# Ledger of designs, part 7: designed miniproteins, single chains, continued (4)

Each design is a single chain, and the fold is of that chain. pLDDT is the mean over its residues in the fold that is shown.

## One batch from the design tools (miniprotein)

Design m12208
Fold by ESMFold2-Fast:
Structure m12208 (fold): chain A 95 residues (1-95)
Amino acid sequence: DLEAQIAAYEAQVAKTLAEYKKNSADKKNQVMLRLAEPFVKASLAVAENKIEEAKEQLEELRKIIEELLKEGLLDEETAEHMLEQIKRIEEELEK
């Protein structure tokens, strides 16, 4: 069941990423394109209990969020909220 669910999730993410790539001129789609793959990898690592890999992908997300903020594609409030969510997930993984 878990392997089938992971495969279905990966297929749905690939489809969503293809749609965002078609409309990449949109600032929202540019943000989603850069965040989507690390979010999926982090979620899959958590589901598979691969804590070290999950932390690695969350750190990559943090880096991308900081780059998007620097480029003006994310506002400071949105970036702060996303970084707080990453910190919360990292804290839960330590328990």
Scores: mean pLDDT 74

Design m12209
Fold by ESMFold2-Fast:
Formats: C-alpha cells, structure tokens, sequence
Structure m12209 (fold): chain A 96 residues (1-96)
C-alpha cells in the first residue's frame, strides 16, 4: 500500500475523534492530566508511534509497504484489541 495514503488515513482518524485529538495534543505539549484514563493515553501514544513510523518511512524514501507489514506493526502496539481492529480496518479500507 501507499505509505502517504496510510499516513493521511491515520491523520483523518485522529481528526475524527475529538477526545483522542485532545489527548494527543496534551501529550505533545506535556500538559496531559494524571486524571486522563490510562487506556486513552495508550491509544494516543499508539497513534503517535504509528504516525511517526509512517513519516519515518517517507523520510527514508520508502513510499510502499505491504498491508501485512503495517498490520504486524499495529499488532505490536500496547493498546486494546478493539483499538487495533479499528486501525487495521481503516488501513484495509485505504488500500481500495
């Protein structure tokens, strides 16, 4: 699949989830509340790691990656299975 399309899909998913977007911004700005649910913090970190991975591929000149390789990367993230399934479904829909 196209790495740039995968990155755009991930960014759109973040933009569609106001709670996740807010948590990611708080994490980036080091203003995250200790009262923020741990699961939401893990999801925010997982999105940042996935976004960073895809951006690193593009910076290295890698424009194509197999869907299986991306799924394997998502499966390695420390997040709920429900979150992993949501991201995998998004990536699969992006290959159409």
Amino acid sequence: MDVKKALEAVKKLIESDPELKKTIEELKNRTISPDTPQELKKEAVAYLLLEGFLEALLEAGITEISLEELIKHVESLDVSEEFKEKVIKLLEETTS
Scores: mean pLDDT 80

Design m12210
Fold by ESMFold2-Fast:
Structure m12210 (fold): chain A 71 residues (1-71)
Amino acid sequence: SDAEALALGREGGRFFEEGKKLLASGKKEDIARGIGLVLRGIGLGLHGALIGDKTNPAVGAEAGRLGGLGL
């Protein structure tokens, strides 16, 4: 569903943004955690984009963008 795709994209975006903040800290422990969160965010964004694209390509694109896949 469009709502599910967008929800996955938003959740992915939250993990992606938190991961980027940890990567910016420069601490080795935070960098490791940040990498994990960025990858989780990307995975959720991709999942949302693929689900959305099957029903509405614009929703798939937006879900991917929210999850950090739109660049």
Scores: mean pLDDT 75

Design m12211
Fold by ESMFold2-Fast:
Structure m12211 (fold): chain A 75 residues (1-75)
Amino acid sequence: EELSRKLILRNTLVQAKKALEAGDVETAIRLLEEIREQVKDDPEVSKLVTEALEAARNGDYERAIELVDEAIKKL
């Protein structure tokens, strides 16, 4: 249950990071929005994902990638 959930969330965050690195910002934002809905019960990861979403929306892709990487490490 918990392990499977964390693996799915981590894989989606990895896909969001790859999208940001490839310049596919629309895909990255969509994936981060999906993750944000899934991590509402994890305040630490939720904060990182929310900040990554705002960074991506503001064009700060390097910051967004850093925050996604931190979220992956917390899962």
Scores: mean pLDDT 83

Design m12212
Fold by ESMFold2-Fast:
Structure m12212 (fold): chain A 99 residues (1-99)
Amino acid sequence: GQVTLEALTDAEVEVTLEVSGGKREVLGARQKLKKGEVAVAEVPLAAAGSVLTATVKLLTDGEVKVEAKAIAAGNTGTSGSATAKKKGDVATATATVSA
């Protein structure tokens, strides 16, 4: 799977990534992004039916788009996106690996 963060302004974000499908992994990170920056995180997905959830909390005033895309060994999945626009906003994108 893949999570993409696109910074529409300079911003600091807190990112939480969760993976389901029988194994739960939670990753948390704080990132500084510059306007126009695209940050990509690759997340291993174990099986069909796995759900990738990316949650982005905006720690400064700004605007950041999050997109989650589910891809696992030979299977493609859905994609989801959301945008955070103000300090304290939370944007959540969810994607599921197809069976």
Scores: mean pLDDT 74

Design m12213
Fold by ESMFold2-Fast:
Structure m12213 (fold): chain A 78 residues (1-78)
Amino acid sequence: KLKELAQALYNKDEKKALELTKELLKENPNDLGLALGSLVGADLYELPELKKFLIDWLNNSPLKNNPAIQGALSLVTL
């Protein structure tokens, strides 16, 4: 799934990236690398629905208070 997510992001397949991200975050809700990588990828590849989903999800997740997540959210919401 993680390799499939990376490929979906690279191909700008937002529907598949959104589906895979939801599944991976449900399975790994505390995976900082997954959360950061997905958010940065959504911003860099200009996937607005995935970016919106991740901003909403992170603000309601246990990762909300992580400094790296707070920094990334500040950058992508500018």
Scores: mean pLDDT 79

Design m12214
Fold by ESMFold2-Fast:
Structure m12214 (fold): chain A 107 residues (1-107)
Amino acid sequence: SPEEKLAELQERVRKILEELGKILDENNASPETKELFEKVRELVEQILEAARNKDYDKFAELAKQYLEVVNELLTKLEQEFSPETVERIKALVDELDELLGEIFDIV
């Protein structure tokens, strides 16, 4: 069902955010970088709520804010972490972006 598919995608989003948080902790991310990541987590939670409520206009506005904050986060990560760690994070962010797009397509 669409509800079962949405729940599956939301669980996959949660796992990616958990993995991103672990990478940040393991690499001793600065407090500023951790604050940007918490903003990303909050925006993703709000996006998932908008998807559940079928609020397409709010989903689109929150997705725009998400892209702005995630780009700021990636810029900070490039200053703090090795290129190899940054590429791992970018791969997870790309997967997160793909999942959010898939969620939008099914609601």
Scores: mean pLDDT 87

Design m12215
Fold by ESMFold2-Fast:
Structure m12215 (fold): chain A 93 residues (1-93)
Amino acid sequence: DWKEYIQNARAFVEMAIHYLKEGDVEMAIKYAKLAREDAKKALELASGKVKEYVEKALKYVDKAIEYLKKGDVEKAIQYLEKAREYLDKALKE
């Protein structure tokens, strides 16, 4: 079910943000990648507005991972928060 994958992706985004605030970049990257994989699974099953919102969330997760690899934790948190926002929008459809 696409909804379960979106819920899991959202939880993993929250964990990534949590670990960044605790200074654990390695764990944050791990959870961001887990969020990315579950969001991709949701896209295989989703359509319409849900698919559009999950595609935007994926874009923001990918940007967050890119900034984490560059050492920009502050921008990574901002992009993860945007990803969470779009996952929440998808769950409200």
Scores: mean pLDDT 90

Design m12216
Fold by ESMFold2-Fast:
Structure m12216 (fold): chain A 84 residues (1-84)
Amino acid sequence: MDYVKELLEALARGDDEKFEEMRKKIIDYAKSLGATEEQIKEIEKLLDEARENRHDGRKVLETLAKISRILFELYRKKKEEEAK
């Protein structure tokens, strides 16, 4: 499942409805991985920054890379807890 690809497509097309749908899916996924309220707020802020800068592909990619790092860290911690 590639949420980043679907989010990029929504941003490139200016599809606000699809963007909000993908935002909800990303936040729900982060919550399922045990994200803190602070991490959720950071992801929401980064998603807003990506939308505001949607015409600047480099800034969009940098912002999405930060979101992906947070999600990867959460996924890794979840896997470590399941291995105990």
Scores: mean pLDDT 80

Design m12217
Fold by ESMFold2-Fast:
Structure m12217 (fold): chain A 64 residues (1-64)
Amino acid sequence: SMSSEYDRMVRESDDMTDTMNSVSDDSDSTTDDTVVRDYSRRYGDMFRRRMDVNDRRTRVVMDM
């Protein structure tokens, strides 16, 4: 089940976002820093959409 892995990634992403927020505030953005920030932002948007899909899938599987 990927839901469990996604949950772990969300927690890690949240911690990374907090770290990036501190670093990004007064730091020069490197390629890696930019990629991490972009990924975190996009992941948040994807997570919202995936959560909707995942919730529907979980309901269907549970109803079976």
Scores: mean pLDDT 57

Design m12218
Fold by ESMFold2-Fast:
Structure m12218 (fold): chain A 65 residues (1-65)
Amino acid sequence: MDPELQELLKYAKELGIEIDEEAARSLLQATNGNLDEAKKTLEVAKEKGIKKIDRRTAILLSLQV
């Protein structure tokens, strides 16, 4: 498994956000593989009260960060 993908999944759990591997991969791809930007996107999701991120939500959130 990609170490960056694994780290992103762990961070989402720490924030209380449900995300699967496909959504996490989509988020990482939308941030051009930038793990720090992907983590910032998860933080924005938490602030907005989003508890689950699917692939569509990941892409939309990446445009706001």
Scores: mean pLDDT 78

Design m12219
Fold by ESMFold2-Fast:
Structure m12219 (fold): chain A 55 residues (1-55)
Amino acid sequence: ALSAEEQLARARELAAAGASDAEIIGLLPPEYHGQARAVIARGGSPVDALTLVLR
């Protein structure tokens, strides 16, 4: 698995390239996908969701 730092760097690159929310969330283990979707539902970005999950 990628480190938290590597996952965040990859998420930022994907977001800059126009990747979907699902592609960015897919960097997280499945158990965190619900939490990430909740962040997006509150108006956060997928990168914000990963930042909150990965600490």
Scores: mean pLDDT 78

Design m12220
Fold by ESMFold2-Fast:
Structure m12220 (fold): chain A 74 residues (1-74)
Amino acid sequence: SFEEELERLREKGLLLVERTVERFIKEKNLPPEQQQRLYEAQRELDEEISRELKIAVLQAVFKLSREEAEKVIE
């Protein structure tokens, strides 16, 4: 199903590769509703990874606790 293919793209980190997402849309001829779901999932994953990366940098470089780092990025 579309959702299963979307989940596989998410698990492999391919949702963050714009070219891969565009190719998937084109090759599968996805309707607009499924394209929106893809872009939403891409944004959600990007936000999640960006948040965790910011936390990791703040902890490693600035010696903040996880709780302190979470407060900084809110």
Scores: mean pLDDT 81

Design m12221
Fold by ESMFold2-Fast:
Structure m12221 (fold): chain A 98 residues (1-98)
Amino acid sequence: EELRELERKATILFVAANLYDAAGDFYLSQGKYDEAIKDYETAISLYEEAIKHEERALQLAVERGDEETAARFQANIDRLRKHLEEVKKKLEEAKKKS
């Protein structure tokens, strides 16, 4: 169903974003700033896409009157936004070192 498919897509994007975020951290630790920047930019794009899917899932849960599911999607969005802000800070730091 549509809601499950949105959850699945958001989860895959979140996992992919975390992998690129971690790869960026690894390159940053090695002084490979251009590679770190590229991986952080990719992680940002993937987190933003995951947020869009979670936001659509939230809208559907609200329309269905499913308050518990809506609260879960809102919590997911809040966590994703936190990850997004942290990776943006790391991106700016990597750019200053490059």
Scores: mean pLDDT 90

Design m12222
Fold by ESMFold2-Fast:
Structure m12222 (fold): chain A 84 residues (1-84)
Amino acid sequence: SAETQAAIDRLAALMESRLGPEAAERYRELLERLLELYEEDTSVTPEKRELEGELLDLHIEAVKPLATEEELAHAEEVKAEYLA
């Protein structure tokens, strides 16, 4: 649906902000393929599991390099405030 496509576009844009446009396009392709497969058959298959694993890897990459640095910076800031 148009609403589903808009949601995919928003998620890809979020991924782009963290990992860049190449990773965002890969994320979008994986997510669209996974959703297409679930529309055809709701059962869990090896292909769906592989796609879900690749999406999870991209999420971990997005969290680790960007969110971890921000979380470490924030934690150090909170720690400094707490110890003051």
Scores: mean pLDDT 72

Design m12223
Fold by ESMFold2-Fast:
Structure m12223 (fold): chain A 87 residues (1-87)
Amino acid sequence: PLSAEQQAISAAHENVEDSADPAMIAEALRLLAGQREKIREALANKEISQEEADALMAELDKAIALIEQGKLIEAAKYFQAVADARA
C-alpha cells in the first residue's frame, strides 16, 4: 500500500521545481494542522481577536491548497506570512 501511495504522491509533484519527498509533504501538512490548533487556542484564550484568527486561518487554507497542488514553495510563502504575523 505505501509503495503505491509514494508513486501517486511523486506524480503530484510535477508542478514543483525540485523533487519533494512524500514525508516532507506529510510533515508540512502536520505543521499547518498544528498552526490551526494554535490559532484556535489563542482565540479561545482571547489572545487574538476573531478577525485576526479568521485572517490567519484563511492564509493557512491557501497554504494547504497549494501543498495539495504540489506547489510547496508557494505554500511555504503563505506559511511564513502567517508565522511573521504572529511574531
Scores: mean pLDDT 68

Design m12224
Fold by ESMFold2-Fast:
Structure m12224 (fold): chain A 71 residues (1-71)
Amino acid sequence: DVVLETRKALEKALKAAAEEEKELMKKIAKEVLTMALEGASKEELIEFLRKAAKENPGLKEALELAIEEIE
């Protein structure tokens, strides 16, 4: 179940995110979960998360954790 797997990955990322980055992480998480609910493939979800990690260095570790969980 891609949606359930994605939700669990995003929960781990949110827990790993620094307190000051949590609001941004929540926005990214909502967008990724919406993509999964709309039928996006694991590849599309991972590409989005990799782009988000590149654009948001402060969230890189948290987002990499989410990518690993989805893979």
Scores: mean pLDDT 82

Design m12225
Fold by ESMFold2-Fast:
Structure m12225 (fold): chain A 87 residues (1-87)
Amino acid sequence: GISLSNAINEAIRRAREAAESGDKELGERKGREVARFGEQYSRTVISVFRKLADEAKTQEQRDTLLAMARAAEETDRELDEEQFAKV
């Protein structure tokens, strides 16, 4: 199984790769992948992406990390809405 610490470390690795590329589409894709780790992980890793964005040295890195966080947040919200609809 994946521990929360392993999920966070993987999220940080993916976030840094996306930020270094400056590719917002890559960031959004990696953000969506993180949200699929499950509800218990996605919210924590979204917070990590936002923190990394605040610490970013360039506007391009910040924009990429914020796009990644937003994509993860939107995916998590959509999954929650689908689960609620089945009640």
Scores: mean pLDDT 74

Design m12226
Fold by ESMFold2-Fast:
Structure m12226 (fold): chain A 65 residues (1-65)
Amino acid sequence: SLELDIAEALLLMIESIYKGEVEVEFEGDTFKVYIKSDSEEGKEAAKLAKKIAENAGVKVEIYEL
């Protein structure tokens, strides 16, 4: 499904630039990304997740781990 493809893409891209713990969940109409944003890499990963979701026409919310 498109949701599975987007979730997989988000997780793979975050894992490529951020070495910490990350979780991606799809709930309702929104992808929830759990990540620590206290580092520069975490902040960039959150930005990338938002950009990919925007390009795919879906909602994303970033949550602190």
Scores: mean pLDDT 77

Design m12227
Fold by ESMFold2-Fast:
Structure m12227 (fold): chain A 98 residues (1-98)
Amino acid sequence: MEEEVKKFQEELNKRVIELAERILAGADRAEVKAELKALMREELAKRAEIAREKGTLSDEEIEAEVARAEAQIDALAQEFVDDRKALEEALKLVKEEE
């Protein structure tokens, strides 16, 4: 359980770092946005799975939170690829924790 959650967090962080590095290297923002949206949906699905396993929320409450989060994915992904300063600060923070 703990090791599985740790592996998921490490994989997620690595993928976000790779997307940020690609934007800073001059990659197409639309391409990176599409990949980030897919990653955010994968994270959302995993969070829903964990919430169901914990049993603290009902399936209806989990589905409502998922729908709310999914409605924001496009806007959040667009902000990520457009905010170069935030990308530079995020990469600096991650490298500082290594």
Scores: mean pLDDT 74

Design m12228
Fold by ESMFold2-Fast:
Structure m12228 (fold): chain A 81 residues (1-81)
Amino acid sequence: MDAIYEEFAALVAALRPEQLALLRELSARLEAITKEEEAIAAAMELYGASEEELREAQTDPAVREELLRRGLENLRRRLAA
């Protein structure tokens, strides 16, 4: 069981209604992306990652976990505003 999933679950459980609404807005924006190039660009911004790191994350669990950690940190900062 990855610590990052526990941190994400704890973050979601602690959200206030206005923060949950913001998270839903961010999720809807990501779901609206239908082009692969736009999805890659959005993932790079969300995770603070290069395209190479995103590709490595598909085959290397350690890289994937690091990107998920960065993504959670970025999400936490946006929700704490």
Scores: mean pLDDT 70

Design m12229
Fold by ESMFold2-Fast:
Structure m12229 (fold): chain A 66 residues (1-66)
Amino acid sequence: SAARVAAATAALQRNAAALLAAGEPVETVKEMARRGARTLVAAGYLSEEEAREVERETIAFIDELA
């Protein structure tokens, strides 16, 4: 489900940007992104493979902003 991956990635990227703007450490924001992706798997919204893609894209986004 490309649509679910896109929606989850956008949501986690918005959350990461807000946390970085609030002064959260980069490593803390990355850990929150990983936990967010895992939560979406637990909720049945993403598969394990989709969560890995969402996590990869979100961490790359965090690295670009930091």
Scores: mean pLDDT 88

Design m12230
Fold by ESMFold2-Fast:
Structure m12230 (fold): chain A 81 residues (1-81)
Amino acid sequence: SELERLERELEERLRETFAGQLSPEELERVIELAREVLRTWVETGGDMAAVRERTRELARELGIPEEVAATVLGLVFELTS
């Protein structure tokens, strides 16, 4: 339930942050990246190095620019602080 709340809040903040900047398809890929980053954060107990590496790998697979992936990381860290 806490993870579900964080996922919902993260999705809402990403939709607000990238409103009018990304296509719907691009935004869906960014939201998927964000969910995986959040899950990795929870699974590793907050291992920043592991989270950063997973984010970079998945962003590359999804074709997400590094700057956008950095914004996702920042939001995940903000919401989990």
Scores: mean pLDDT 83

Design m12231
Fold by ESMFold2-Fast:
Structure m12231 (fold): chain A 119 residues (1-119)
Amino acid sequence: MMEEVARALKRMLRRLAEHEGVDPEELAEGLRLLDELLAQDTEENLVRLKIGLLVAVLELAERGLATEEELEFAASVAPEVREYLRKNNRLTPAAEKILEALEKKASPEELKELIEELK
């Protein structure tokens, strides 16, 4: 399961880096750091990777690049992230609205509009 989340996150990070013109060496370094996180098989690290996945999906959605498959994966992990943030008193009203939209499988267009409204 950690490998699946990390694989999805790495794919999203590559697409973001290509769009933003990030140096390939910097991208490679970032992906290596993700592999180091994967070596630490903890529930805490899995939640952190899921949060990273949601952030990457939102960054792609804001740029109009998010795919339906990426949004479906985000929807599957959003409930656990929402519960984690709530338990740690880190769930802001804006974050709750975004997580609810992800859980409802909002379209890329709907997410882009919501991100724009919450700026």
Scores: mean pLDDT 76

Design m12232
Fold by ESMFold2-Fast:
Structure m12232 (fold): chain A 70 residues (1-70)
Amino acid sequence: MAAEAREIIRNIIYLTEELIKDPNNYVAYSALGIEIAALSFLGEDELAKRVRELVKKKDIEGLRELLEEV
């Protein structure tokens, strides 16, 4: 649960950084959507919402801070 959510957020950080490097990386874009959906599937709907907002802003620092809260 906490460990699974933390692993998903680490994946989201990596994929968001890849999209910042290449905004046309449709594979990273699709994978990012799947990882966010996985948080919701774990019952972490509020966490998924916060992650989605940070991803929209390309806020890597915010995502790293959120990872420390989990």
Scores: mean pLDDT 83

Design m12233
Fold by ESMFold2-Fast:
Structure m12233 (fold): chain A 68 residues (1-68)
Amino acid sequence: VKEAGKEILKLGEAGGSGEEAAEIARKYGLTGEDYEPGLAAGIEAAPDASSESPEFIKAAGEGIIKAG
């Protein structure tokens, strides 16, 4: 779980897409419970941002790391 969050954070830092973040989540078998904290952190940090935005992806990765 923490490793998936770290990869998602790096992806956001590199300007990756939400589709790529979803692939990382699927690869690590993350459940809704595992990434709900990440999703909440993304929404809180960037409430008007698309889930495809690097800002949202970075915040989501950090949230997953904190939860794991």
Scores: mean pLDDT 68

Design m12234
Fold by ESMFold2-Fast:
Structure m12234 (fold): chain A 74 residues (1-74)
Amino acid sequence: SLLDVLEELREEAEAAGDARTAAALADVIRALKQGKLSEEQAVAGLLTWLASRREAEPERAAFLDRYEARLRAV
């Protein structure tokens, strides 16, 4: 499920020391569990956020692309 993928990505981000991505994923997971976001809104929002982060941190682009690829596969 999307929730399982998001939880795995959050744990991977935490393990990698990527606190910013882990926090963003935790917020989206919470909103999904509360019914405040659809799965489509969650994926679209995360993809937009990752794109903005890639512009702010171009040195991280290859690493951030891994999160995007997994989100698009769901």
Scores: mean pLDDT 83

Design m12235
Fold by ESMFold2-Fast:
Structure m12235 (fold): chain A 96 residues (1-96)
Amino acid sequence: MKKAEEFVKLGEENAAKGRYQEAAANYRKALSLLDPNDPRVPELAANLARALVQLLLARGGDISALPELEAVIARDVPEHAREAVLAEVRRLLAER
């Protein structure tokens, strides 16, 4: 049993149920357990970005809250995944 893979599955299940805060927490945990050079990092960063954007939208937020979300990402997301998460968050919010 791979601990990171278990958190990925929990994140996917919570995202499917609309539990975006729990999904984001699980994806952050999975990223923290992976080596920076793990080939799964880009996909998990994208999944975390989607969960964070869905959480923002579920709370009635929009692109005007992007600076606050970027600050949260800089604080809480592992350094090796931050740029990928930021890029995907910006892309998703620009499309809405």
Scores: mean pLDDT 81

Design m12236
Fold by ESMFold2-Fast:
Structure m12236 (fold): chain A 72 residues (1-72)
Amino acid sequence: AIELSKEEAEEVLRLAREHLATRPPAELIAAAEAFVARVEAERGEALDIATAPDAARQAGGALILALEEYLE
């Protein structure tokens, strides 16, 4: 399953923000923005990413896969 711990999600969030700043491919940007928005929305309600809905964890997993493809 595509799952992220709180620590892993925070690291992915940091990487997503850095990749957005470097103007990566549109698909990676879309995945990063979706993940960032979902994580921030859930955390805004005092939810830990480790207990976040599956959709948030799936978005994080999709971003990791997109980053791996982008990095070759």
Scores: mean pLDDT 58

Design m12237
Fold by ESMFold2-Fast:
Structure m12237 (fold): chain A 78 residues (1-78)
Amino acid sequence: SDAERARKLFEEAIKLAEEAKKNAESDIDYAKKLLDQAVDALGRGLSLLTPETEEDYRKAVKAIGDAISAINDAEKKK
């Protein structure tokens, strides 16, 4: 179903964003690559969004936002 596929994609986006955040200070280029993959997964999930998956979407958006903040902070510490 669209809901099952959307949840899977949002879960993947969260995992990729969390990995990007963890790598932001040690390997910023790798973190940016992971962030790009997380954003791609989020976009695919959004195309399959149902009312049942809105919370999963919000969690994925937050995780990506946290990863963006971590990458921006790492760049400022140069």
Scores: mean pLDDT 88

Design m12238
Fold by ESMFold2-Fast:
Structure m12238 (fold): chain A 55 residues (1-55)
Amino acid sequence: MLTPEDQVIQAASPDQAQQIRDALDSTEGQETDDQRQQAVDQLTQAIQRAKQDSQ
């Protein structure tokens, strides 16, 4: 089964998916809500840019 994170990665292009995976890996090392929130925010922005670029 795919985690929500995996599904997000699949939504991006291969090149952007690799960057998203790297961001998720860095998020795993963070335990504070604030640090994780920043990583998630960057991930969300990358996905939105991927969608906009692929239009």
Scores: mean pLDDT 62

Design m12239
Fold by ESMFold2-Fast:
Parts: C-alpha cells; sequence; structure tokens
Structure m12239 (fold): chain A 92 residues (1-92)
C-alpha cells in the first residue's frame, strides 16, 4: 500500500540518520580513524538520507510509481548495509 511504502521510505531515512549519529560519535572518540574513509562514509550516509527524503516527496506528489519507490527503497537498504559494514571495519 502507499502508506506502507511511505513508512519504509521514512524508516530508511531514519536508519541512515542514526548511522550519521554513530559516525559523528566515532569521530569524537576515536582520533586514529582514517579521515579519508570517514569522509567517504559521510558522503554515502548523506546520499542515503537525501535519496530517502527525495523519494518520499516524489512518491507523495505522485511523481514516482509504487514500483519505482520499492526499487529506491531496495537501493537505499543496500547502501545502508554497505555503510554498516564499513563502520564495523573502522572499529577493528
Amino acid sequence: SRRELRRELIMAGAEATILRMHLNLLKRYEPDLDQKEVEELQKEIDEAIEMADRAEKLFLAGQISPEEAREIIEEIQKKIDEIKKKLKELLS
């Protein structure tokens, strides 16, 4: 349903936002982090947040189909999974 897809878009954006908070905490408490990897992760997180926000707005405006919304959700979730893996590697 449209309501379920909207929830999924909102939740994807929220998950990416939580990852941004985690990265900011790591930057504060781990002075030996690779700054290049941190900058790359910040960009990937910001892109995921922007993608989720844009997709929600376009979906609410009827500018994208439910099928397109699902594809975007899948793309965002894949990006989130990759970011989570990289965040764990930073702590190792």
Scores: mean pLDDT 86

Design m12240
Fold by ESMFold2-Fast:
Structure m12240 (fold): chain A 97 residues (1-97)
Amino acid sequence: AELVEQARTLAEITFEALRAYRLGDAEAEARAAAIIRENLPRLPEDVAARVEAAQAADGVGGAIGALMDELRRLSEESEAARRAIDELFAAEAAAAE
């Protein structure tokens, strides 16, 4: 249950940041950065630290990359988390069409 809830929270943050970032302008990057910053307290401390480090090194794209890497890690650690992530990705893809 805990890993599934972490995966859902992480996926929601990641998709919100990606939607903002995909607009491709400097304001989109600033909005994505704000979304990440506002939601860092919802993440485990080690994950939040990695996201902040990635953002410092490679900007918002780096931070999103770190979020995506953690989603992959959770999907490999827990079959239930993988199913939850797959469901959320499918819903996001459907909403984009």
Scores: mean pLDDT 80

Design m12241
Fold by ESMFold2-Fast:
Structure m12241 (fold): chain A 91 residues (1-91)
Amino acid sequence: DPVEEIIREMEKLGANDERFEKLKEILRLVAEGRYEEALKLAKEMIKEEFPDLSEEEIEERAKELVRLIEDMLRGPEARKRREELEKLRRR
């Protein structure tokens, strides 16, 4: 189960919290291509875990978490393709 493997890797990086349900939801949102929703949920999770972090630090960590999850699930090529499609959509 790729979700369980990613959770295990996050535990090794110090993410040993009981909120695995939120992390699983972020994983599902990234898998579905719902990146804006995944980023919002990641920001909420990081803010709850580290309330003393600045807004900039929360945003940076949330973006890195979403990128890490996307890379683990789809690889860097999938992320690059998504970014190209987003640029076309905004135009």
Scores: mean pLDDT 68

Design m12242
Fold by ESMFold2-Fast:
Structure m12242 (fold): chain A 81 residues (1-81)
Amino acid sequence: SAVDELMALLKSLSEEERKAAARQMRALLIHADPSPEGRALAEAILEAVENGDWARLRELLERLEAQHPALLRAIVEALKG
């Protein structure tokens, strides 16, 4: 799944690379859904990535996949490039 692929990618990164990836993800998420709910989800995902909270990150990414599956795939592709 796109969730598993993104989780594996983020876990393979150094701490500095994860911080850069988290900022890129936040920007993409807010651009796609600038609503208060979209911003809250983006900030929660950023925090989970920065803190290495993999359990929370999985729950948030599964929620994102349910709401915006194409956006999750675009994030995976952007971070792999």
Scores: mean pLDDT 85

